# Designs tried in a protein design run: designed miniproteins, single chains, continued (4). Part 41

Each design is a single chain, and the fold is of that chain. pLDDT is the mean over its residues in the fold that is shown.

## One batch from the design tools (miniprotein)

Design m13394
Fold by ESMFold2-Fast:
Structure m13394 (fold): chain A 98 residues (1-98)
Amino acid sequence: MKEIEELLREGERAYQQGKYEEAARLFREAAERARREGDYLTAGRSLSMAGESLYKSGKYEEAITLYREAAEEFRRAGDELGAQDAEEKARELEEELE
């Protein structure tokens, strides 16, 4: 199984190549691994990158869900500002869809 840093590098590469759904999958795998290791900050960041990737692919509802999941992981990490930023991103995207 790939280390978190390798998953993040592969996700970033997929994102740069316009393979947004693949990027989201890789970032979600990185988040799951980080969460299992107790690295909630990396889990939150990875979920935010997965949300951004799904936003780029036009999967807006899934992107909103991932930004909210990122906020929960940021709260577990004690990063209240990161959590608020992720929730704000989800709200802004919801409002744009109305």
Scores: mean pLDDT 87

Design m13395
Fold by ESMFold2-Fast:
Structure m13395 (fold): chain A 98 residues (1-98)
Amino acid sequence: SNRELQQQRNNMISELTDMAQRLEVLTMRLRALAKVDPSFRPIAEELDEYRRRISNLRDELKRSSISDTPGLIQRGQELLSEANVVIQRAENEISRFE
């Protein structure tokens, strides 16, 4: 229903917003580490790319019609899943260095 789609859209916008903030903080930390160890630079750039993609999809969802919403929610779920994998890899690299 249109009401359920509006709720799912709002929930996805919230999740994408939270993920973008988490990615920004982690990217900042990795960029600081990259000044000491350049091996952190590629993963910092990868996280920042996911932050840009998530922010762009969030803005697209905010402008979307009801008919476009299911496809954008699916893309959001896929993108959040991918971002979580990269976050886990980044956290593992940090823990090995610290």
Scores: mean pLDDT 90

Design m13396
Fold by ESMFold2-Fast:
Structure m13396 (fold): chain A 63 residues (1-63)
Amino acid sequence: SHMERIKKDTEIARFIGRLLRELGEVEDKAIQLEKQGKFDEADSLMRKANEEIVKKIKEEEKK
């Protein structure tokens, strides 16, 4: 129904919003590491964050 679609779309939007906020916080930390010349640590942090995001997306797709 139209109401069920609206609820699902709202839940998806909130889920995406949470992921974007979490990614933004990690990006801020990575930028600070890069400013300190810790490029390997920044890369590792971003790689781990991307893996966690992909995992969360796959878990939501299974619902």
Scores: mean pLDDT 81

Design m13397
Fold by ESMFold2-Fast:
Structure m13397 (fold): chain A 94 residues (1-94)
Amino acid sequence: LSEEVEEEILDTYITMGEAGVELLKKENPSPSELVTAGVGAVWAIGAAELAKSLGREDQANRALEIAEKAVEYFNEKGLTDFAEKLKKRIEEVK
């Protein structure tokens, strides 16, 4: 893949993760918003793994930061089991 295509695809995944974090910032996110945020967090972790494999350290670090922020919010919302599963996946990518 060209560097431009790689950057665009990774930025899209990272943006989906960021959008999920914005949903989690709501005081009372709906069940569908929580599911959407969870999907976004998984996409951010996947983007971090791919970015790291491609030597794109800045994108990998940004994606990991977003995923870690999602873990914090899921813990605050009482979804501790899901947060622990995400945290374990993040540590596997690091």
Scores: mean pLDDT 84

Design m13398
Fold by ESMFold2-Fast:
Structure m13398 (fold): chain A 67 residues (1-67)
Amino acid sequence: SSREKLRREIAREAAEKLREIGTEISYELLKKKIEENTLSEKIWKMLYPELTEEQKKEIEELVKKKE
């Protein structure tokens, strides 16, 4: 009961931290691909949805500057 609740809390916190790490990796990779002109539609569709709204705005502005 209490032990199961604690295990679930730890699992949720771990999953949240992994999502945060994944978001940062996705953001940096997208930024790098745009700067290098190596961005593919497949990479965009995989990584863009993982970004925060602020990161999405920054990435969209970066793409506009490269167009």
Scores: mean pLDDT 79

Design m13399
Fold by ESMFold2-Fast:
Structure m13399 (fold): chain A 80 residues (1-80)
Amino acid sequence: DKKEYAEKVAKESLEVAKKYQGGDKSLSKYGENGAKYLGLTFGISEEKTKELIELAKKSGDAGLMIFTVGMRAQGDYLSS
């Protein structure tokens, strides 16, 4: 169900963030894809999702962006 799925995705995002939290710009595309996936899955607003994608492009830290999107998706879902 949605809540159980959201918790699973949030946990997976945390694990990815722990592994890839360095300044490795080669991972930025992964962060962008993660932002799109979580935004669509958990109903994060289109505007917020676009902002997170833009940050992933600028920072180059895909792990951090996935962590940020995952935690925000969990929060937005629980608030909904």
Scores: mean pLDDT 57

Design m13400
Fold by ESMFold2-Fast:
Structure m13400 (fold): chain A 72 residues (1-72)
Amino acid sequence: PLTGDYPVFDLRGERSYGVTKKKLEDILSKYDFPIIIGSKSPAVEGAISDVEKKLGKKNGVDYFYVFGDSLI
């Protein structure tokens, strides 16, 4: 596709499992190949894993999750 192919979502402030899971489910259900930037934590990683299983999506294939609170 030509437009809106790489929507970027900044979740670097999100550390809660429930909030992260809700946002990821919404993003991954609505967009193909979104780029998500967020913090690395057990709660966030758990949310990613659970959403991937629920939606049949995979990081690096259907979307990109980038760990990085510091973008230079």
Scores: mean pLDDT 74

Design m13401
Fold by ESMFold2-Fast:
Structure m13401 (fold): chain A 93 residues (1-93)
Amino acid sequence: LPMVIRTFPKDELDEMRAAEGDQDATIRVTRRYPHWTDGSPLGRQIVERLNKAGQGNVTIAYDPERGQTLVLVESESNGAVSASGNAHSPPPP
């Protein structure tokens, strides 16, 4: 399967955060099952986590062949793109 890439603009992230409310219970499950590409609540959990970090636009790329998710976040303060590691087990702050 080809890699699936989706960009989440800040406005869309804000709407998702307001609509979904608390999705904390799905955080641990999402890290084990990165099915964000199917539009499931697991994908929305990733969006909520990134939105809580106060980031701008977010681009997520999922590689189904390797089961890995690449997260690219645009920093509002620096305008630079920062990459987060594998979404399976991100380190705590």
Scores: mean pLDDT 46

Design m13402
Fold by ESMFold2-Fast:
Structure m13402 (fold): chain A 74 residues (1-74)
Amino acid sequence: AEAKAKAMAEAILNLTPISSSEFSENEQNAADDLGVRVALGLPLTEEIITAILDKHNVPKPIKDALVKHLLEML
């Protein structure tokens, strides 16, 4: 979960697409949504990140780890 969430966070902030072989459709959709916000220079707070991940039904262990890694990299 942690290694996967870290890779996802790096991809989001680098505006790199994530692979369907490594990530579920829900995780890909969440990464795309977050990546659009990064590309547009929109704010990414813990509340906004959590809301987007919840919208796409990302599992809690990945959600918690991804929020942590994104906030550490922002």
Scores: mean pLDDT 79

Design m13403
Fold by ESMFold2-Fast:
Structure m13403 (fold): chain A 73 residues (1-73)
Amino acid sequence: SHVKVSEEELLVQKALAYIGQGKFEKAKEEIEKIKNEKLKELLLEFLELVKKGAPEEELEKIAEKIEEELKKL
């Protein structure tokens, strides 16, 4: 069973957890540690959409792109 989490996956999980808690500065710090440029950009976009109170449909679109990039790790 694949139970190992990469460093990148761990940083993404931490960032998403902080975003869910409304801890946007801590989320941004974790995102800036991500080495994958596209994944970093998608998470920053997701953070900005959450801060703006964007519709669930917009959040879902970005979340799907984040999941696709994670599958490439």
Scores: mean pLDDT 81

Design m13404
Fold by ESMFold2-Fast:
Structure m13404 (fold): chain A 79 residues (1-79)
Amino acid sequence: LSKEIQEEITVAMAMISLSVTKLEADKALAAGDKEGIQKAIEELEKLKEKVEEELDPSNPLAQALLKELEEEIERLRKA
């Protein structure tokens, strides 16, 4: 695989993981499940670390994804 294709795959997989974790987090929020919310925060933090390690920081898609991850983590921490 070319580096560009591999990065596109990494972004796509990270976006799917983010979407799944958001859904899990929203379910936990609706149920008042504090443990589920904390688990979702931990999963998002791990995903952020992976994105920071695997993607070029100058990649606009990586920058957008990191911003969305950080905003979601902050949303859940305030809930």
Scores: mean pLDDT 83

Design m13405
Fold by ESMFold2-Fast:
Structure m13405 (fold): chain A 111 residues (1-111)
Amino acid sequence: MSIEEVVEKIKEIVDKVMEKLNLTPEQRKIADLYIEGIKEAAKYLPEEVARMLIAQALADFFVDVLNITDPEKRAKAYKAAVEILRMITKDNASVDEVVEKMIKAIEELKK
């Protein structure tokens, strides 16, 4: 899968997740900023570097949207981001499967 295809799939997944969550306008703005950052990374960077920055952006999205300050929960957010990126890039999981996993990760992080 090309990095451009990964970015498009991530956008579709995030849009569907946001539709299922009761997010504030501020949380939605944060999500939009991360999606734009992911698009920019894919456009200008070598594939390996772009993948690393995409994983970091997904982790930061979880941390910022959920206002996570606990170090243990931050580590779980980074792990979830890496697992989600793996599902998209290596497992070729469907959008719906990744949406379900992302929602579950968010709910687990809220505990």
Scores: mean pLDDT 74

Design m13406
Fold by ESMFold2-Fast:
Structure m13406 (fold): chain A 83 residues (1-83)
Amino acid sequence: TTVTVTAKGNFSKEEAEDRAARAAYAIAQALGADSVTVKLKGSNGKVGEATSPATLEGARQAAREAADKADDPIVELTVTATK
């Protein structure tokens, strides 16, 4: 089972990282997920993506790795939780 949530806006990397981590963990807890994937898209179209275990620290790590690969500002945030 997979749940995906996408949000569009204009976020700093730090704001996108925090919001993505919170969303990933909330969905993972609701689903009983095994893993989370965070995908962040910068205004220039560059995408950062990372997958981690569905723990709070895992969600934070995935968000951080995705943010590191994307360029500021972030215009699209996608979170996927998988069971």
Scores: mean pLDDT 85

Design m13407
Fold by ESMFold2-Fast:
Structure m13407 (fold): chain A 89 residues (1-89)
Amino acid sequence: SAEAEIAEILAEIAKVAGEDYAAKVRADLDAFRALVAPLIKTPEQQALADQLLVTLARLALAIAKGDREKAKQLQEEAAELLRQFEALA
């Protein structure tokens, strides 16, 4: 599930950048989830929202590792997923 994948990514962020940084990433992801929740009307929108949250978690991990190229790629992937989500709204 997306929740399980996010939990694994957050655990890796905690190992790389510390528990406080991982907690901030979790809070940012929870805030984003709360923002998009009222817009989810279909299973397809839920799937895109789940993929976007996982991609944002991976982006935070790439930033924590200093992987600039991976971070840029994940930013582009997140932007595309957001555009797909908006197209269904």
Scores: mean pLDDT 89

Design m13408
Fold by ESMFold2-Fast:
Structure m13408 (fold): chain A 106 residues (1-106)
Amino acid sequence: MKIDPSKLTEEQRKAIYEALAEGLRAYAEGRSIDEAVNVARQKLLEKLGPEHQELADAVADMTRGLVEQARASGGPEAFRRMAEAVRKAAEENKPLDLSDLPPPLP
């Protein structure tokens, strides 16, 4: 699901990237896709509060898409690289650079 970055606060954007990184890391460490998605969702709610349910659901959808893309592209190593790219985006307070993510398999 696509989140409109122009309507996000800096705090919301950073929380989204941190939540995505946490979910991707959980999957890379051997958790199921559903568990990874739930980890990302819970991390967003932890950072922003329980009232941000719609944003948490969007992050869950994004996490699932990224996990499925990485699984198609290169397995556990691809997940680690993707998690590092998302974490770096959060740390540098910049938009996620999709060029740092593994490409989907043909």
Scores: mean pLDDT 69

Design m13409
Fold by ESMFold2-Fast:
Structure m13409 (fold): chain A 75 residues (1-75)
Amino acid sequence: GPDVERAAELAVEAAKAALEGDSDKAQELVQQLASMPGISPQVANELVNLAGRLLLEGKSEEEVREAVKRYLEEK
């Protein structure tokens, strides 16, 4: 599948880990996201922060993945 889908999945997983207080797992997932072509460490942190904010607002994981995909498409 497109790298955008993988980026969205990693961003959601990293945000969930951070919200659960698992900082080590969150950092590992952010590093994996930042290793993807076209994703800088800055963009990786922006995607994880976006995902975390939407999860805290009560959005479903599906809605959060779609929002992350749209963010990447607008670059």
Scores: mean pLDDT 83

Design m13410
Fold by ESMFold2-Fast:
Structure m13410 (fold): chain A 94 residues (1-94)
Amino acid sequence: MPSVEELLAEMERLLAEAREIAARYGTSPEAAARIQALLAEMDRLRQQLLELGASPEDMARARALLREALEIAVEVSDPATAARFRAYLDLLEG
């Protein structure tokens, strides 16, 4: 099993990949679909961090990384899809 540090580093790498996709494709169905897949992987890594008993500080970092990726997803999505990602952002804040 990867360490907490390795899982957080992978989430940071996925966020960087989301930024690259947004830069390359802009607001498009292709960018939205690719970033949605990265968000699913980031959430899977966040669940693994919970299972490993990651500290509150590490979990806060994971949540912040997921929030940034969701903000990118909002930027590249059509209005209806963007509204769904914004709703998820609101849940992460609560």
Scores: mean pLDDT 83

Design m13411
Fold by ESMFold2-Fast:
Structure m13411 (fold): chain A 126 residues (1-126)
Amino acid sequence: SLEERVKKLIDEIKKLFNDFLARVQQAVAAGDREGLEKAVEEFKKKVSNIVLELRFLAETSEDPELRKKLNEIIDLIEKTSFELYQLVKELLATTDPAKQAELLARMQAVVDETNKKLDELKKEIE
């Protein structure tokens, strides 16, 4: 069903946020600036693909409540991705381990809160 496809996309985006955070943490721990930049570019491509599919599902849905929920999911994904990009820019601009730890903790909090909101939205589609 359309609802089952949306739930699968929510699970895919949650995994993508967790995988991205893990790759960022690994790159920072290794001092790997190039690896961090590659992680961002791969993340951007994967987010773009999921958002494009969600937008297509929103456009083709005849259910106005489902369209509303899909737009809420898209907005959340885009806002979260933007915030994560800003935090990574700050990580790329610092060599201070204390500042790096602070920024990584902020990224973890953003991912955790977003995944919680995605789970709440997923339940509303049931």
Scores: mean pLDDT 89

Design m13412
Fold by ESMFold2-Fast:
Structure m13412 (fold): chain A 98 residues (1-98)
Amino acid sequence: MMPTRLAILLELDRLGPQSVATLAERLGVSQPTVSRALQRLIAEGMVERTATPRVYALTEMGRLFAAMIRAIEDIEKSKTKELSKELKEDKENISKSL
């Protein structure tokens, strides 16, 4: 299950700076939920307020963290694809043995 804070980090990394309203619409959560998550991310140094009121952006730390999460997801997807190939090879080997 992806926490709202992780979803916000990935969304800001993907599409750049966004308002609370835009994040709430894109993530399918309430604006108070997004605001609470953003305040925690600001306290953690991963998100900052921009010069535009109510618009938030990733810090360098936030961008690094989002990149690391995406790298982990890519590794997990690669492992799943390799496991799928091994399962297909096992099915073909079993079919050849029968």
Scores: mean pLDDT 74

Design m13413
Fold by ESMFold2-Fast:
Structure m13413 (fold): chain A 70 residues (1-70)
Amino acid sequence: SEGKAKGLADALEGAAESAVGPTQRHLREAAESAKKGDFEKAAEHLYRAAQEDPVSRESLINAAEAAKKA
């Protein structure tokens, strides 16, 4: 639904504001994909963020799996 796409995109943009370096870039790319309704691409960017951020890795993987189900 449109509400789900906007909600996910807004959450990812918020997460990107608190992130740094490559993780921030991947989160912004995931947000842009989510805005377009491309949840598979959003999940791909979140998996890449998880590879580069060991502190947030589990959370980012869970977000990617949730995006794939959308």
Scores: mean pLDDT 76

Design m13414
Fold by ESMFold2-Fast:
Structure m13414 (fold): chain A 68 residues (1-68)
Amino acid sequence: MEELLKQLEDFLKSVELGREIARRILRATLPELLRWAQEGRFSPQVKADIERALADVEAEEAREKALA
């Protein structure tokens, strides 16, 4: 049990570093994904998921700007 918790912590720490990289990749790719969604290349569900992800990124950027 304790070993599994330690592996989870190591995984979460590596994911935290990877999360920053993933956020930068998402920020770069979201406009292209949104364009494809607007072209009807995705199902309505996938389009909604992309729009939510973009809104979340925009909300975080707005919060960071307000704190600066």
Scores: mean pLDDT 66

Design m13415
Fold by ESMFold2-Fast:
Structure m13415 (fold): chain A 80 residues (1-80)
Amino acid sequence: MTEEEIYEFLKRVFEERGWTKEQARRNIERLEKSIEDDLKKTEEYVKKNKSPEVMERYKIQKERAEAFRKALEKIREELD
């Protein structure tokens, strides 16, 4: 899933839920926190289990996390 696909998906979700700008900002902040926390938890797991499969999953998770963060940033810019 590309940054653009994630952006379109999130934009549709935000529009369908009818959130105000304040509610949208709150949810963006929560999603960003959740992404950071989940990634940190995976980093700790990788440090304890360095199997090739775990390392590949972590790489994919990092790439997806970055794409999600960039998509959320674009949505935040549109709220301003």
Scores: mean pLDDT 79

Design m13416
Fold by ESMFold2-Fast:
Structure m13416 (fold): chain A 66 residues (1-66)
Amino acid sequence: ELTANAAVVEDYEAGKTIAVELARAVSRVKANEEVLAKLESFGLDVNNTVQVNKTLVAYRKALNLA
């Protein structure tokens, strides 16, 4: 939906910093084809910090994280 909450946007800005750090760490894993293929299979776009945040749930499932 187009409805956006200003408070949620502000909170997302703070979380975006973590997503950027995570995306940079994940970009290093691009050197490993095996790991990259696994991340892509879950729809994780290592070049897009926004996409990383959106697909983080799938990543957690892949790693069996709570």
Scores: mean pLDDT 52

Design m13417
Fold by ESMFold2-Fast:
Structure m13417 (fold): chain A 93 residues (1-93)
Amino acid sequence: TEEVLKLLKELKEQVKKELDPKSEEAKLILKFLEAMEAAVKNMIAAGEDPKEAALAGLDYLEDLVKELLDPNSEAAKKVLKLIEEAKKQLEEL
């Protein structure tokens, strides 16, 4: 649904606020979020339900954040919490 796309766009903007946009780690995380947004947009245009693909993408994003960021950093903790909240909202759609 269009609500899935909106949720991913809101997550991307929130994640941007928590990360240094000049870092390579931030660039990779944001590039992945942009790829997810594009994939969801294409699925909606094709008449497909993007919910399962978006959930799988958020699971991968969570793993990517854990690999790229220090999991004890405040930025990593905030980003992981944002992903968890997005997954919960997405499951309720």
Scores: mean pLDDT 85

Design m13418
Fold by ESMFold2-Fast:
Structure m13418 (fold): chain A 75 residues (1-75)
Amino acid sequence: SALEEATIAHLEGLLAWVKENGSKLSEEEKERMIATLEAETPKLIAYLRSQGFSEESIARIEALIEEIKAELKKA
């Protein structure tokens, strides 16, 4: 759906932003962002399933969030 495509595109944009700007963030800011993603991701995934997102879209969203966390840890 258009909403699924927009959600994925938004996360892809966030990943690109972190790849470019992650090194500019403090260690505390990176740790806070990772902790927030870890706490909020299960809630977000449950919500997206309740809204009728496909399991394919859910898997892609989960993969993008893991990539974002990995890039924050590398920065």
Scores: mean pLDDT 86

Design m13419
Fold by ESMFold2-Fast:
Structure m13419 (fold): chain A 81 residues (1-81)
Amino acid sequence: SRAALEFALRLIVHETREGVAAGLSEEKILEGARRIMDTFQVPPELAERVLKLVREVLKETKDPEEFERRLRERLEELLAE
């Protein structure tokens, strides 16, 4: 459902932000995001797009608050497509 997808994406934002705050590697942060998407059965094409956005934001900032804001905005734009 749309609501389950939105919940999964909010959980991804939270989990990836905590990974940034903890100084985890990109690989571990992406593994966490992928695990959430697998649990919520996010379609593979959408999951790939989400992982691409996480990777892009990780290259732009190491500040957890700025990371959360940017990722949330981009995921909201993705869902509006």
Scores: mean pLDDT 87

Design m13420
Fold by ESMFold2-Fast:
Structure m13420 (fold): chain A 60 residues (1-60)
Amino acid sequence: MTKEERYKEITERVKKLLREGRAPSFDYENDEEKKLIEKAFNDAVKALGGTADVVVPEPA
């Protein structure tokens, strides 16, 4: 899998997990991979940031 394809896949997974109210977690081998995952994560969060369904553990 190419680096750019990996980025897209991670971004989509993060979006889905965030939508479901889950905390995405990815493993990385090198700093470059870590940066790629971090950018994909931030990009996904930005895409959902304005319309994300965020739940907070607070008593109503």
Scores: mean pLDDT 64

Design m13421
Fold by ESMFold2-Fast:
Order: sequence, then structure tokens, then C-alpha cells
Structure m13421 (fold): chain A 94 residues (1-94)
Amino acid sequence: MKAVEEAVKKLKENAKLTEKEEKVIRELLLDAAKQGFSEEEIEKIVELAIKLMKEEGLSPVAAVVASILTVMGGNEEADEEDIEVGKAFEKQVK
């Protein structure tokens, strides 16, 4: 899916991703697209994830998960709960 590949590329330009992080992020974004997220919503997820990495110091995986939840809820900014869920998900990725 073009939007997902462009999203992964944009994340790689803003953060150094490990091979495992890139795989997890691609799978998360593909799943979001399969669940009905539009190309525009995928772009919003990536923009918010980059912002969370820069402003909150979140890892790429945590930032992407938090951003998916934020966009799914129709919000422009991640709340503390979205951030905590993102961090919890990252701890499960090995």
C-alpha cells in the first residue's frame, strides 16, 4: 500500500529505525489500513507520531501506536492514556 510505504519512509527520515521496529510499524499501519483508515488518516498518524517522538521523546513504535489510537478517537493530540498504551505495546515487542 503506497501510503504505508511513504509513511514508513517518512518515519525513517525522522528517526533511526531498527529492522524489527520498521517491520512492526509497517504491520501496524497495514492493519490500520485494513480496518478502514484512509490514506489521509495514515498520513495524520505518521505526522502525529513524528511530533510525539520529538516533543515527548517516545520511541517510534510507541509513538505510532499512540497516534493510531488518537486518530481512531478523532482527536488531534494524543492524551496521556494514548501515550501509556503505546509504551505498553512497545514493551511487548521483542
Scores: mean pLDDT 81

Design m13422
Fold by ESMFold2-Fast:
Structure m13422 (fold): chain A 65 residues (1-65)
Amino acid sequence: SHMKELEEKGKKVVEYAKSLGLKAELRDGTIYVYIKKDSMKDMYRAMAVLGEAVDAGLEVKIVLE
C-alpha cells in the first residue's frame, strides 16, 4: 500500500533526525522537526532531514522553539 510505504519511510526519516539529536515526529504523513531558532548547527541538521524527507516524498515542517 502506498500509505504504508510512506509511513515506513517517514519512520526512517524521524529516526535519522533523532540520530542527529533533533526532536522529530511523524503525524498524518507530515514530519515535524523541532529546532532552536538561535542554533546554526540545529538548522544545518534540520536541512539534512528536510532533504531526506523530500527524497522520500514526504511533507516536512520545521518548527522553531
Scores: mean pLDDT 83

Design m13423
Fold by ESMFold2-Fast:
Structure m13423 (fold): chain A 108 residues (1-108)
Amino acid sequence: SMERERRERLKAEIVEGLLHMIKGVNKIMEESLKKKIEEMKKKGVAEEEIEKFKKEFNEEQAKFYERLAEIYEKKAREAEEEGEELTAEAYREAAEEMRKIAEEYKKK
């Protein structure tokens, strides 16, 4: 129905709003990592030390996004308790996207 289509569109807009800032922060962090690695290479830092730095960065990013997913799952429960069903669903979808980002960092 047209009502279902409108509901899904509104939910998608809320999810996109919630994820916009987070994706922006992720891009800045990734660009910062690349710049730091290039500076380390220019300074003659050993490849082993650069790989350790990358691994530690990826592990901390995975933990960060897992914790952020837990925060949004809590926000979803709070929204559901307040009768804000659409907002609750949007927070849950945002949490799933954050868990996906965390899993990608774990694979690195």
Scores: mean pLDDT 86

Design m13424
Fold by ESMFold2-Fast:
Structure m13424 (fold): chain A 84 residues (1-84)
Amino acid sequence: MEERLERLVAWLEANKDKTVEELLRDIFSDDEVGRWLRVATPEELREVAARLSDPELQAKVNEIIELLETRPEEVARLQREYFE
């Protein structure tokens, strides 16, 4: 778990200039990170957000968490669309 959280934090910081839509697309397209995100709990994602140093990036991750909690069917549709 810890290693995956640190890897996701590093990936997000490397991609901090991307929009929420671009982050979601790229996360689902990444084999390892996409698989992790599919099974991640909102609590684990909040821990990732807390480790980010960039407040703009924290806001983007919190928007993704809210989307997962309020619109899980839309996220499931995106996951299905980007899986090959």
Scores: mean pLDDT 69

Design m13425
Fold by ESMFold2-Fast:
Structure m13425 (fold): chain A 84 residues (1-84)
Amino acid sequence: SSMLELRRKIAREVAEKLDEVAREFAEAILETYKLVKEGKEEEAKETYGLTKPGEAGVKQAEETLAVVEERRRKLKEEEELKKL
């Protein structure tokens, strides 16, 4: 029983940390793309260590950010609703 509860806790903590990493990576990709579009490709490479992302990579980053932000919004609403 305690082992199953520990496994569930670890799985949830891992999922939450993966969302954090995904958000940060998506933001880095989008900021790199923005800087490259502004002609600041060297600044983007030095700041984020990323090459210019392809169109598919930008779309995936935007979709990832939207999904993570929606999950964060729902969690925030749930925390506010816990005030009985």
Scores: mean pLDDT 75

Design m13426
Fold by ESMFold2-Fast:
Structure m13426 (fold): chain A 81 residues (1-81)
Amino acid sequence: GADAAARGGYEGNRIGGGTLKASEQAMYSAAVAAWHSAGGVADPDEARKLGKEGAIKGNGTPDGAYQAALEAARRMAERAR
């Protein structure tokens, strides 16, 4: 779960034109958000997808990526019952 979300965040931030430092921050933020929301074993593909989409929507900024990833992770948690 968390590892897949982190990888998605890294990829999304790179696509969004972020720097390497911003990619690392987006990756970490996406992983933290997914870990908090998913708790148990979530589908890794969904976790990665949500992390990536969140980072892209953040336009390569760590704060934007974090908020987008947090919202995406909340959606995943709501569906993971």
Scores: mean pLDDT 60

Design m13427
Fold by ESMFold2-Fast:
Structure m13427 (fold): chain A 90 residues (1-90)
Amino acid sequence: TVLYKPPELLLELLRSQGETKDVYTLDEIQTAIGQYLLDKKLIDPEDLSVVNVEGTLLGEITGKKKLTGEELGKALYEELKKNGERILEP
């Protein structure tokens, strides 16, 4: 199983959703992000494929004001690969 130690801003987001671990699977991170989007009501009501992240931790992580859910997923995965620590667990 592949685990990630998230970079600080992403870890702060995970902590805001009640997560207490230091390492996460990609699925666990994606689940927490989905909850964050719902809790903060970030999904655009005129286009459900678009999320408004300006002024949020996701805006800090991505450097964007708006992006699609697909672009958000890609940006988070790239952030984990570049700035997170990948740990291979048996």
Scores: mean pLDDT 80

